# Designed miniproteins, single chains, continued (2): the designs that were tried, part 101

Each design is a single chain, and the fold is of that chain. pLDDT is the mean over its residues in the fold that is shown.

## One batch from the design tools (miniprotein)

Design m7503
Fold by ESMFold2-Fast:
Structure m7503 (fold): chain A 68 residues (1-68)
Amino acid sequence: MPPALTPGEAAVLAAAVELVVRGERPTHARLARRLGLSPSTVSRRARAIERKLGVSLEELAREYAARL
């Protein structure tokens, strides 16, 4: 896990990895349901992750899922 992420951002990434492992797309709506958050909160955290790491949340989740 990237150490530069906040706990809230790390939770979004971890949930996205779980969705990808299950063969599901990590959409903001699915992440919101899984984490008990609003879609707007998930969207803000996903954008923060993408700004920090320079890759999309979906691509990052796929890379981490492939290493499990």
Scores: mean pLDDT 81

Design m7504
Fold by ESMFold2-Fast:
Structure m7504 (fold): chain A 65 residues (1-65)
Amino acid sequence: SRITDVVAEEVGPGRYRLTVTGEGIDVETVRAAGERLASQLPGGRVSDVRADPAAGTGTATIETA
């Protein structure tokens, strides 16, 4: 897979929506990107991982403690 863009937006206190765009974006690609971001945040965890490889997009939720 090839990632062209990664955007993390705060959607609430301690909660972020991660959007991954590129080619061949699958659930494992989105999860890996989410885990990299979560590891940089206190108590960060990844959930609600979704991907649409045909559309080249995926999303995940990142939550802190």
Scores: mean pLDDT 82

Design m7505
Fold by ESMFold2-Fast:
Structure m7505 (fold): chain A 100 residues (1-100)
Amino acid sequence: SAKEEEVKKLLREYINLQNEVFALENVIADLTLPAPEAAAVKRARLAEMEQDIEEVKKKVDELLKNKKYSEAIAYLKRLIEEQQKRRDELRKKLEELRKG
């Protein structure tokens, strides 16, 4: 259905946005922390991101199996908005670091 395809599109958008946020966090860690501390933070954040993505995939799969397409769309849109806000905050922080 059109709604099911919208859910799949939003899930892909969420995953791409999570990866973009992670890439920004990695650059900031490398600019602000000693190498061993940066490596530790990046490993911890990768594990956290992978867990978050799997939890979202599980929730979306459950909603799709129950044909709760509107709930899945609302859920993913909320998560996307939260990640967009985080990306924007990280972009501002990176811009400030580049000026120092």
Scores: mean pLDDT 90

Design m7506
Fold by ESMFold2-Fast:
Structure m7506 (fold): chain A 71 residues (1-71)
Amino acid sequence: GPGLERAKEAGLEAGKRSGEQLGKQLGVEVLKVEAEALDERFARVEVETSLGKFFGLADALTGAVGGTAHT
């Protein structure tokens, strides 16, 4: 429904921003950004870089990304 699609879109946008920030901070190339809606507010975000995958949780209400980065 519209809530899940909004969460996925917010996750993709937040993941793109986080990937750009990680690329600048770590000097790595961002290869892929994916998002999967968990509910109407939160989406799981995966950012694939040349050094590995980073995972986060995106909040569609605030636009924030929180969570653990896994190298």
Scores: mean pLDDT 74

Design m7507
Fold by ESMFold2-Fast:
Structure m7507 (fold): chain A 80 residues (1-80)
Amino acid sequence: MDAGEAIERAVKGLEAIEKGDFTEENLRDLGRGAGAVAKHQGVSPEAAAEGLKQSLKDNLGVDDETAERIAEAAREAGAE
């Protein structure tokens, strides 16, 4: 995934989550997109996933289980 695709995927996923559309596809789009963006910026997969999880909980009120699913997708994308 190039940087442009990663940004587009992350934005699409984030907009869907902000609207309350918590489908597995949207969680994966946000997680994988954000993880790929972080990788292009030299951030470790673990640090990116933890930061994303905390931000989703604090700023969007996402529950622990949903935030962890998004974080797992970010870890997977960052490790590629």
Scores: mean pLDDT 78

Design m7508
Fold by ESMFold2-Fast:
Structure m7508 (fold): chain A 60 residues (1-60)
Amino acid sequence: MASDEALDRLVEAIRAADRNGDGSLTPEEVRALMRAFGLPERDELTPEDIAALVAKIEAE
């Protein structure tokens, strides 16, 4: 239900949060990503959290 544009923006946000560039997010990087979008901090991304991030990106 996300637009391709919102998904591309989410991918770029995840890439920016992956500070060590290894293709994996640490719990600290996940929390930083969630905090950047004003969402509750999580140790890992759930499908619900991904949907919330997409909704925040689309609202921009």
Scores: mean pLDDT 70

Design m7509
Fold by ESMFold2-Fast:
Order: C-alpha cells, then structure tokens, then sequence
Structure m7509 (fold): chain A 88 residues (1-88)
C-alpha cells in the first residue's frame, strides 16, 4: 500500500465511522474502525475497536486515525503505523 492509498483509506474510515456514530450505529462504527485499522496494519487498534462498548471509546479510536493522517500524507507510513499500534 502506498502512502497516498493509506491516507485515502484513513480518510474513508474516519468518514464512515463518524457517519455511523451520527446515526447512533455503534456496531457499524466498530466494524468500520476494526476493518480499517487492520488494513492500515494496526492489529491492536483493530482489536480495541471490536471490544469498544461506548461511543467515547470509538471516538478516541477515530482521533488516533486522524492523528496518523498527516503522517500518511507526509509519506511517513511506518511512523503512522507505529502510532496506531502503540495507541493502547
């Protein structure tokens, strides 16, 4: 996956998760964040998304992906992945 592809994927994940939360659909938000984090190589964050029970926990995961986005846009894919993997 290129940095540009990863950045676009991250933007899509953020948009889909935020939209699901706007509808009160925690299940769809959880699945979107889990699958998205896995595709970005963040296995621990993916597991955290699947186990999230509250909207606040899901919003925190969205925030971590948003913080990784400028690193992805700068071509710093490994730094972004490390940030997401260490977001425990």
Amino acid sequence: MTAEEAAKLAETIIENARFALSLGDLTTARLSLSVGAQKLGATKLSAKALSAKTEEELREIIKWIEEALPLLKAGKVEEARKLLEEAA
Scores: mean pLDDT 83

Design m7510
Fold by ESMFold2-Fast:
Structure m7510 (fold): chain A 90 residues (1-90)
Amino acid sequence: SAAQQESEQLSRQVSDLVKAKRYDEAIALINEALAKDPDNSELRAMKAFILFEQGKIEEALEILNEALKKHPKDVVTLSVKELIRKITGE
C-alpha cells in the first residue's frame, strides 16, 4: 500500500538523519508524515524516541500518551514509553 511504501521510505530517511545527529530535520520529516496520518502510532513512537534522544523528555511522553489514549495496548508505543520511564525513573 501507499502507506507502507511511505513508512519504509520515511524510516530510511529518518534513520540516516538520526545517524547524522540531525534530530530536528528527522522530526520535521516525521511531522510531515503525521500531518497525513495523525493517528499512526509507529510515526508517533519514532518521533517520541528522537525527542527523548534530544533530552525533550516531557514532549516525548506527551506524544506517547496521546497515542495510547486511542490505542491503550499498542505494543510499539508502550515499549518506547517503558524504555523512557526506565531511563528517567533512575
Scores: mean pLDDT 81

Design m7511
Fold by ESMFold2-Fast:
Structure m7511 (fold): chain A 88 residues (1-88)
Amino acid sequence: FELYRPDPLLRELLESVGFTRETATLFEILLYIGEYLIKEGLFHKDPSKSSIANLKGTPLGELFGVDEIDMNDIEAIKEAILKHSTRV
């Protein structure tokens, strides 16, 4: 598996939900992002849109430069993680 080191701002967000390592796989970072979205209550309350998280005005939204993410759009989320991580 390829390992990535989250950049400082992304790392700070992940540490808020229990990330304690220096490096992780893309899949592990994706899981911690999901935990962050749940913890902050950012997912849409409508069950038909339950995969969509509102990031407007949040630290994660500012970091990724987007107002929302869809957790079913794995490729878009991977691209955002790669822009804010260093491969090791």
Scores: mean pLDDT 82

Design m7512
Fold by ESMFold2-Fast:
Structure m7512 (fold): chain A 72 residues (1-72)
Amino acid sequence: MVSVEEAREIAVEVAREKGAPEEVVEEISKLEADSVDDLMLKIYGILLRHYPTEEANEIMAEIGKRIREKEE
């Protein structure tokens, strides 16, 4: 299973690829979470402060897809 640390690294990579401001990338990279689900909820909260809901949902979908591709 993907760890919280690996999921956070994937989220940072996706955010950078989508052209997120360094502030957003830094907030994601510093997130502490008890689980991957908790991490995803916190990332979504950050994205909703900086992006329209549709763009936030697209970024979250890409993060979730890459996390699933890492699971065996």
Scores: mean pLDDT 82

Design m7513
Fold by ESMFold2-Fast:
Structure m7513 (fold): chain A 81 residues (1-81)
Amino acid sequence: SSVLEQLRKESEEIIKKYAEELRKLGADDLAEELEKEGRELTDEALRAISSLPPEQQPAAAQAAVDSVRLLGEVYLAKAKE
């Protein structure tokens, strides 16, 4: 599914961007944790969404991308404390 391929690609790009910002702040440990948790969240979302009717997949994929972005923001906030 192009929707699932786009979800994987967008999630990977978001995770990479936030991990790079965390490393710029000297938070290498948080960057590694985000990369692991973000990959696990993405893989879980892909499995769950692939089981949904095709008509429900776009909205669920968008929610998953939004969740990955929120995860990145949470880690970035932790690094700034």
Scores: mean pLDDT 89

Design m7514
Fold by ESMFold2-Fast:
Order: sequence, then structure tokens, then C-alpha cells
Structure m7514 (fold): chain A 85 residues (1-85)
Amino acid sequence: LSPEEQQKLTKAIAEANQKAKGQSEPLKASQVLLAASDALDSLGYTKEGKKLRDLAKEAQKLADSDPQKALKLAAEGEEILRKVA
């Protein structure tokens, strides 16, 4: 990412964290990954964006029934995000 693209991604993540402040950890993590996926898609990183979105949606579905698995999926998404950033 360029410095400008990095700032855009960082801003999207920060805003998502602020909006999700009162949610459970699995839901908060999934919302952050969704915001990051949208930012990456807008920057042309569509493959990485799709991977993050798929992981975030799966984590969101499992947040109430299997929070441990939801957190593991969210952690995988965060790892992809760190490698791109």
C-alpha cells in the first residue's frame, strides 16, 4: 500500500472500532474486518478484500453459537490485513 492508501485503510478500521465499541469481541472483530474489506476493495485489492469479507461474514454467523470459532476466523482475517498493511 502507498502511504495514502495506508491512511485510508487505518481510518476505516478506526471508525469501525469506534462504531462497534459496545459489541461483543467476535462481533466487533467481524465489523472491523468488513470495514477493512470495503476499504481494500475501493483501493483495488479485490482478492484480499474478498477474503476478509468472507471470513468476517462467517465469524458474524458464528458469533453467538460458537464465539471461539468466530474469534479464530477473525484472527485469520487480521493476519491477512497485517500482511497487506
Scores: mean pLDDT 79

Design m7515
Fold by ESMFold2-Fast:
Structure m7515 (fold): chain A 80 residues (1-80)
Amino acid sequence: GLVRLTPEAVDLFSLPRHVLSVEEARAVVKAAVDALAVYDEEKNTYDFSGTPLEKLLGKSTVANTDEAYDDMLARIAEPL
């Protein structure tokens, strides 16, 4: 399926377009988390407190799980 990202997400991720496939959007979120977050191997969590990603997502930490990535995507994208 396709999703429309918020203007804030498009700006933060430097995307050339605001409509992506779900797979492309998920990959973009994962790349941003990898770039901006501190990974805690013992807890298997990402901490992005104090980063623009915290403001965009309204969260400071997320688990390294598919459910957490789905939740992150739902906060910054709407299904088409």
Scores: mean pLDDT 84

Design m7516
Fold by ESMFold2-Fast:
Structure m7516 (fold): chain A 91 residues (1-91)
Amino acid sequence: MTEEEKKAFEKALQDALERGEVIYEDGEDINKEFLERVKRLAVRQETLRLLDKLEPYIDPETIAKLREEIKNASLEEVEKTYQELKDLLDS
């Protein structure tokens, strides 16, 4: 796990728990499925934030397509998209 991935995961987990969007049914036991959902949510959220920064420079239809791809992509695919968007911002 990269340092950025860990940071995004921890921030999104804390944010989601504080908002009550994700809760544990059993006395605070963490289920593997719950952890996977939060991890995917964290990476997607960070990737979408990078996409928002590029919105003024990219066609709206392309932005919409990328958002749909990010929402439906696997964790590895989202990580790849995150890196591509980051590289584009650095250009």
Scores: mean pLDDT 67

Design m7517
Fold by ESMFold2-Fast:
Structure m7517 (fold): chain A 94 residues (1-94)
Amino acid sequence: MREKAEELLEEAEKNLESNPSLAYKLLEEAIELAAKAGPKAEAEALVRAAEIVAKGLLEKVKKEAPSEEFLKEAEKKLEEELEEVRKYAEALAE
């Protein structure tokens, strides 16, 4: 189960730019599959999925940002969201 979840996460990362809808479906499937393997696997998949999404959002914001202040605000918000996901995942793995 873990190997297939990791494969789905890698496929999602590759598809983020060309097909975001498919990428999000693959991320969801990876998390669900990891959850069946146990809370530690689910926690690892959640953190990895959040990192992939944050990276994709940051790249989009860099291309579309109307100002440097907007880009800085978006980066800070993404970092805060990632930190929250990581804390949730740590609690889930216990």
Scores: mean pLDDT 78

Design m7518
Fold by ESMFold2-Fast:
Structure m7518 (fold): chain A 56 residues (1-56)
Amino acid sequence: SAVQERVAEAEARRVGEEHGLSEAQIERLIKAGRDALRAGKSAGAAIRETLAELLA
């Protein structure tokens, strides 16, 4: 839903900012969460997985 996508975007942006990520990296977190929701998967899990990849 549009509400779930907005909540996931806000979560991705908050998490990215907390970890000092660039805007381009935050956009990757936002996309990961959105794509996961559209695929019927967990946005939170996708955001955490993508964050771990960016911090590796």
Scores: mean pLDDT 85

Design m7519
Fold by ESMFold2-Fast:
Parts: sequence; structure tokens; C-alpha cells
Structure m7519 (fold): chain A 80 residues (1-80)
Amino acid sequence: MQTFGESYPASEAEEKGIELLRKAKEENADLEIIVTAPDGSQRRERISAKTPLSEGIERLKRMLAEAEPDAIVTFVITKR
């Protein structure tokens, strides 16, 4: 099981998240999004390889809209 992860500031996370979501779909892999707030609290959402790209992008944008500006966003791609 090969796992790839990258972390970005919330300000960069939308563009980078869309790139990683496209990559995950090309590889038939799931994408997990982890938003870590400054207080250390985390929100997690998994976008499966079967989710339409447009729906995945909307979920990503919604999650980031609720993130604090200084939050850190981690993307994890898991190949099965």
C-alpha cells in the first residue's frame, strides 16, 4: 500500500488540492483531505476515486471555505 502526502497553507490549498485530486483520479486512488486548525483540531474528508471530479472539487472548495486562513491542509493519496 503506497501512500503519498503533501501539506500546504490554506491560502495555497485550493489550487494544489485540485491538482492532487486530478492526479488521484488518474491513478484510481482515494484522496484524503485533512485540515489542521491553529488550535490543533482536525477535520477530515475522503474523496473516493469513484467520485466525479466536479463533485470532488466542490467538496474541496467547501472544506477550504470553512478553514481558518492560518490552517494547514494535508492531502493524502492512497493507492490500493
Scores: mean pLDDT 79

Design m7520
Fold by ESMFold2-Fast:
Structure m7520 (fold): chain A 55 residues (1-55)
Amino acid sequence: MKAILTENPDGSAELEIDGEKKVMTKDEAVEEFMSKYKLKEVKVEDGKIIAIGES
């Protein structure tokens, strides 16, 4: 499965799994992403950190 983690400058985050988006705190999103997915790519765009991972 492909996951995309977007961290916003305000401390919120979005986790997208197979096209479904879930809004949560940065800490919750990072914990779920790192525990379940392998990091493949990191980008920084417009002050947002975007991490791409796969299971």
Scores: mean pLDDT 80

Design m7521
Fold by ESMFold2-Fast:
Structure m7521 (fold): chain A 94 residues (1-94)
Amino acid sequence: LKITLSVADVAVGSNQTITVSVEDPEIDRPLLVELKSVDTGETLAQDVIASGETANFTVTASANPVQSYQAVVSLVRDGETVEIEGEVATATTT
């Protein structure tokens, strides 16, 4: 499973669009995608997608000059719920 998170730099107080794409060898199973702030540890948004689909999240840019985001994907494997953490992505605000 591969998690790709994309975020663009924006002005402070503007909306940031964060796009999460998940590639899963087992296609067509439901994937819970959670968008987390690395800086606060809070879950900002969540969506359920299928493999090859894209989750789009909109968050308000904070007053911090750099924001760090991480996607966490939960899926069922061998009867157990497994959480997979994606790479941390950063965006700057001005």
Scores: mean pLDDT 76

Design m7522
Fold by ESMFold2-Fast:
Structure m7522 (fold): chain A 84 residues (1-84)
Amino acid sequence: DDRIKILEETMDLAVKAIRAYYKGDYELARELFEEAARKALTVPELQPLAEQLLRALEEGDYDLAVVLAGELVAEAYKLINDLK
C-alpha cells in the first residue's frame, strides 16, 4: 500500500530530523524536516501540519519545527492504524 509506505517514510524522516537537530547537525536536520514535510504534503490528512512545518523552517523556528514534526509522527501513526 503506497499510502502506508508514504506514512512510514514521513514518520522515519521526522524522527531522524528531530534526532539530528538535538545532536547539533542543523543542516541535516533542516534537510530531513523539509523531506518529511514534502512527503506529508502528498497525504491530504497531513497537509495542514506539513504546511505549518515548512513555514516554521522558513522562519527559522526550529522549536516549533520539532513540535510539528512530533505531531506529524503521531498523526501518521493514527492513519496507519486506520488503514491496517
Scores: mean pLDDT 86

Design m7523
Fold by ESMFold2-Fast:
Structure m7523 (fold): chain A 66 residues (1-66)
Amino acid sequence: MAVEEETKKKLLELGFTEEQAEELLNMPDLGTRLAMIRMISSITKDEEKGKKMEELLKEYEKKLKA
């Protein structure tokens, strides 16, 4: 879907690899996606980047439900 492609592009801009972006978008729900983001943020120790990623995923979830 167009929303999926837009979200993937934004994830790449935040520093995700293409494989990581596809994996996140293939996750079954928002909770699973947020768990993965929290794990990545913990490893990178970049809380601000992690917050932006969570906001992007919440926006994506809203667009899927609209």
Scores: mean pLDDT 71

Design m7524
Fold by ESMFold2-Fast:
Formats: structure tokens, C-alpha cells, sequence
Structure m7524 (fold): chain A 89 residues (1-89)
């Protein structure tokens, strides 16, 4: 778990830096994204620490799935707001 935690921490740090760059002009979306990333990290660590097949592990699996879905929706919203090219002024 320790090595996994350390790699997860480093991955999260890199994702936060990328999110700050992507959402520079969308501070509210950035805050929500960072909050969900932290939540996903906590739930993921708890999931792997939980006893396999336990009710707690099942609950964590559902929470992780929900957070991942919310992250995906925020990412899609950010991409639409950023646009691909500045075709309008």
C-alpha cells in the first residue's frame, strides 16, 4: 500500500497541475475538479485497504464509480468551454 499511495499522490499532483492549466479561466470548475480528485484518491485508498468482498468495499466501489462519473462530466464540460480553436471573437 505505501508504494501505491506514493504513486497515487504523485499522479494526483500532476493531474492537479494539468487541471490548473486546462481550467485557468474556469476557477469554479477547477475547484470542483480538484475536490473530486482528492475524493477519488481517498476512496481508492480505502477500497484497497478494505477487506475483499466486505460491505464496506462494495460501498466504496459505488462511491468511486460515482466520483469517476462526475469527473468525466466536468472534464467534458471544461473541454466544451475551452473549445478547440478560437473561431469567434
Amino acid sequence: MEEFREKLEEALKREKEEAKKLLKDEPELLEKFLELMERLKELTLRYFEAEPGSAEQKKLEEEIRKVQEELGELFNEALKKQGKEPEEM
Scores: mean pLDDT 74

Design m7525
Fold by ESMFold2-Fast:
Order: structure tokens, then sequence, then C-alpha cells
Structure m7525 (fold): chain A 84 residues (1-84)
């Protein structure tokens, strides 16, 4: 993989996490959740698991819809990774 491809993957993950944070904060706007989101952005898997436990069925459906919206971008990134 090239540095450009790694940067593209990182940019996609950053964009994903930003949109995830927006959905979560619209539903659970607390200082504790904001701190967990910051830790998750830094790669803390335990923080991601704690956030998932706080999500209602409605938030999980919103995240599923976000995943569907970003699926073409993820597929394009995967194709670039497979071609590299």
Amino acid sequence: ATPELVAAAQAFLDKWMEKVAEIILESIDSEEVRELLEKAKAGDVEALLEIDELLSEEEKKKLEELAKELEPELAALQARLDAA
C-alpha cells in the first residue's frame, strides 16, 4: 500500500467517526459520551464498546443507514486496496 492509499483510508475512517459522533451526540449529548467519542477516535476499542452499549435501537438503525450511505465509498477504497 502507498502512503497516499493509507492516507485515504485514514481520511475515510476519520469521516466515518465524525458522522458516527454526530448521530450519537444528537441522541446522547453528555460530557461522558463526548469523552468516549474522543477516545474512540484515538483508536480506543473499549471506548467504542462502551458507546455501543449506550446506544438505543433507534441510534443503531441510524448507524446502519450511515453504513449504507458510506458503502460505495468503502467499496471504492477496498477496490483501491485490492489493486495496490
Scores: mean pLDDT 74

Design m7526
Fold by ESMFold2-Fast:
Structure m7526 (fold): chain A 81 residues (1-81)
Amino acid sequence: SATRRRIEGILRVIAEELGLSVEQTRKALGVDLEDPNAASRLAESLETAFGIKISAGEIRYANREELLDKVRRGVREALAK
């Protein structure tokens, strides 16, 4: 699905910043790509792990490039602390 591909894109960005595989990152954040609520779970995990405030709606519908850039900056900021 389109939502699954967007979530996979977010997981790749996070994996690159953490030096992990996409699968390791997915497991660490507790995201199941087959779950219809995966976007909501990813949003919750991003806030809990990195302090990134992104809604499930932004994950599903926001501009892809802007969304991925927001995630990248948020992960970098969290890791700098």
Scores: mean pLDDT 87

Design m7527
Fold by ESMFold2-Fast:
Structure m7527 (fold): chain A 85 residues (1-85)
Amino acid sequence: MVRLSEAEEAALVANTRAAVDALIEEIRAAEAIEDEKEKERKLVVYRTALALLAVAIETDLEIRDLSEAARAELEALAARARAAF
């Protein structure tokens, strides 16, 4: 497995959390759109991005040598991303 420094690991967790949070908020914002065609287009884009992000997190958990704390955070973020579809 590829090992990260403490700073790189903290950055990975922080950046992943920010990306998950941003996509979930974009999905919520899209759900409020009155134009059904625009809503559907945006929801497809953001849900696809969130699905790909969940797969990327799961891949990082498999291939990276992570601390137990970082692993737990990424597992929670992957679950949160999966739950938000």
Scores: mean pLDDT 83

Design m7528
Fold by ESMFold2-Fast:
Structure m7528 (fold): chain A 75 residues (1-75)
Amino acid sequence: MEEEKEKLKKEQARLEEEYENGKTKEILLEGIEVGERAARLAIEEGREEGRLEEAERAEEKLPEIVEEARKEVEE
């Protein structure tokens, strides 16, 4: 019956969408964590290159940027 086929298709589409959304959120959160580590390495490189003022400002702003990025993904 066509009604049963339509119900099954809707349920499959919903599950695929839920899994896709769940995967996207997890990937973005992992990406933010990796990005934070990469940013910290870039800050350290900046210090080694003598860009002390830029590195210090970046280190001060990094926690706020990371927190904002997490909120965008979580909300």
Scores: mean pLDDT 73

Design m7529
Fold by ESMFold2-Fast:
Structure m7529 (fold): chain A 75 residues (1-75)
Amino acid sequence: ASALQARILLNQIKEALLAGNEEQAEEALNQLLDLIPDPVKREQAQQRFEEAKEAVQAGDIKAANAALDELEDLI
């Protein structure tokens, strides 16, 4: 149940960020962070999200996908 929910939220984050919908991406991230009990992994997930967001804003889709892949590895 929780693993499926985390994957759904991760897909929502990816779609929202690539569409430029930062508000929707941040809402999905907050729900995803609630599923991560380890505070260190939660901080790492937040950092990877910010890296992906900055990369999208810079037009660096390769860097954005790399950061999102690292975020997926934390789930």
Scores: mean pLDDT 84

Design m7530
Fold by ESMFold2-Fast:
Structure m7530 (fold): chain A 120 residues (1-120)
Amino acid sequence: MEEIEKAVDEIVSLLEKGDFDKALETLARMLLESEDPRAFVDALIERAKELFDQGKPELALQLALMAYAIARLTGDPEVRERAEKALQELAEKMGIDVDSLKPQIDALEKKLRELIEKLK
């Protein structure tokens, strides 16, 4: 199976290229194939924080949104809470109301669910 770190690196590279559809497909595949979906979500959260600290706040926000959407699909309340808190902290640092991101989160979750169904 693909290593978590390599998958996160691929997702970040795809986002930097603007290849959002392929980034979402990689994210969906990792959720299906990963032996530890919690570790995958946590790796996405940590990379988002690192990207923010590196002066890439827009890319960090995109990755945090993806991490929260995937966390909602895991059914794990602890990983969901961690992803939600990370997204909230990043949004607040950028002067963004996290509640305004709800439609974007819902759209990402819907698209990820559709991709997961297609991959099964």
Scores: mean pLDDT 83

Design m7531
Fold by ESMFold2-Fast:
Structure m7531 (fold): chain A 96 residues (1-96)
Amino acid sequence: KKEEVIEAAKELARLAYEASLLLEKGEEVPEELVRRAEELGRFLEENKDELALLEGEKEFLEMALKEAEKKGDEEKVKKLKEKIKEIEEEIKKLEE
């Protein structure tokens, strides 16, 4: 159950990130991407686990950070590091 929620959260975070990149380019978000995100969101709502959700999102953001660093995208690196820090703080609060 937890592993499934982590994977679903990670994939939803990936789709959200891809959508944000398309919107920044002035491109339309594909309907297929929106439908998949809605499917994952529904699964996560039915299988709510706050720690697993944050763990999945963090795992994706760490992967995205490595790719941004390889490409030398300083603005993306900064944004991703800030988001990862926010998630780490939220995880700590839930573990207290």
Scores: mean pLDDT 82

Design m7532
Fold by ESMFold2-Fast:
Structure m7532 (fold): chain A 87 residues (1-87)
Amino acid sequence: DEEAKKKKEEAELEIIKGEAATITNLVERFSTNKELIEKMKELTRQLENTTDLEEAKKLLDEINKVALEAIKEDDKAGVKLPPIKLV
């Protein structure tokens, strides 16, 4: 049963890493905020290198918060006057 617990934690860790990668890829694809994209990539890199489930959950929470911030900034940009184009 100890072995079953370890397998469960390893499976959950893999799921968390996959979710973080998916969120990061979506933000990279749709967001124009390079600073937030780079921050998400760094958090995802830390998550890929962790073996602790609790640390992985905290990193995923941080990634989700940064993703929400990127979405909010893009929404604010969409409701503002368009930038003047200099040719």
Scores: mean pLDDT 72

Design m7533
Fold by ESMFold2-Fast:
Order: structure tokens, then sequence, then C-alpha cells
Structure m7533 (fold): chain A 94 residues (1-94)
């Protein structure tokens, strides 16, 4: 029940963050990215994915800070790094 609720909240926050970025409302996008990061970390910890949670916390925080300063390019590079690190961790656990 809690995991499904977190997934729904994460999905909604992802959509809202994307809309804020498209609107160039980087202050709102930064706050939404911080909340998205917190809920994603909570989800990964609930799933016993502590290594993934650490990566999301570190790079999600970096992405939110990039948005806070209006640096959309740094945000996109950080999200690509986040995805790459998560793929690496999943590959190591297969």
Amino acid sequence: MEIEKLREEIFKLTQETGKAIAARDYATAAKLEEELTRKSVELYRMLGKDEEAEVVERLGGEAARALARGDADAYHRTILRLVAELIRIVGDKI
C-alpha cells in the first residue's frame, strides 16, 4: 500500500517538475525536484535498495541545485549521470 502510494506521488512529481522546467519556472522546478528526490530515496529504502537510494539522494540533490540556479544544462547532465549510475548498480546485482 505505502509503496504504491509513493510510486503515484513520484510519477505526479516527475510530471510537475517537467512542466515547471518547460515553463522556465526553475524555482518551482527545484522545489519539486527536491521533493521527488526525497520520495524516490524513501521508495528505494523501502525496497531494500540502499545503494540506489544513496545515488538518488546525491545526484537528485545536485540536480535540484542546478535548477535552483537556472542551469538546465547542468540539470540534464546530472539526470543522465543518475540514470547511468542506477543502470550500473542494477547490472552489478544481476
Scores: mean pLDDT 85

Design m7534
Fold by ESMFold2-Fast:
Structure m7534 (fold): chain A 61 residues (1-61)
Amino acid sequence: SGDDILLEGAKALSPELRERLLALLAEHPGDEEVTLAAIRALPQDEFERMYAVALEVQQKR
């Protein structure tokens, strides 16, 4: 259930990149390799925003 963290992090992406990531995940459900490749292909600034939100979601109580 890392999917919830991934989806919350994706909200920090630009709308176009978010839609591309979500479409790719919908086409390849449960494929961790595809998911990691897509995340690694993000521009550095987009990745940093997504990662920061993901960390906040993990620490949120």
Scores: mean pLDDT 76

Design m7535
Fold by ESMFold2-Fast:
Structure m7535 (fold): chain A 99 residues (1-99)
Amino acid sequence: MKERIIERAEELVRKIVEASETDPFEADVYLALLLMQIAILLRDAENTGDIETAKIAYEAVRKALELARELGAPDHVIATLEASLKRVEELLKKIEEKK
């Protein structure tokens, strides 16, 4: 499951970068899909207290951000992923503190 989630996040980043050159609207749709997948994982982790699900979300966002930087994604995409990574880090700390 972890490997599949990370692979899907990386694939969405590649689609964002590819679409950004030809159709910025399509690129924003792929960004929204990536953010939605991350949000679903975070909601599940928050509701269940499952630290492993939160860690998977963290690795997916971290890998997506690294790939976005390597491929030269638009600044707004990089900023959005940086904000998402910070949000996941904050949730991880809260789950650890609650237990």
Scores: mean pLDDT 82

Design m7536
Fold by ESMFold2-Fast:
Structure m7536 (fold): chain A 77 residues (1-77)
Amino acid sequence: GKDMTDALSAFTDAVRRALDTAERYPEHRDELEQAVGDGLRRVTSSLLGGFSGSAADYARDSTARLTALVDRVEAAR
């Protein structure tokens, strides 16, 4: 439904932003790439029925985590 599509779209945008940030802040690349990998694994596993809960919920949680990490990296001196 629309909720799932919106959640996955927001997650995809957060992944793209995190990877762009990793290119701009290479000293934080490993942390950002690990966070992206963790998010992709959780969302993919939920879509394949590996986790309890909906893929939309895991996408929203992963989006929030990626956004918080990017904001911290961009605020770093």
Scores: mean pLDDT 81

Design m7537
Fold by ESMFold2-Fast:
Structure m7537 (fold): chain A 72 residues (1-72)
Amino acid sequence: TRSFVTLRRPVVFDGEVRDVLEVVRPEDLTITTLTTKDGKQVKVYSGTVSYSSEPPHSVDGYTFAGVLTDAE
């Protein structure tokens, strides 16, 4: 599968907080189905991301969430 989602994560560099974008696969996340007031079911993702190939930084992980877009 070639599907992925883009999520935003905060990082600290030299005392400054910055948002960076990271591309992850939905299958690496917790997928939950929510029912809206309109009766539609929407898939959302949540989880925790860690830096896997970088040296230690001020931020090594965080919790995130987002909505998974369903194509048709």
Scores: mean pLDDT 49

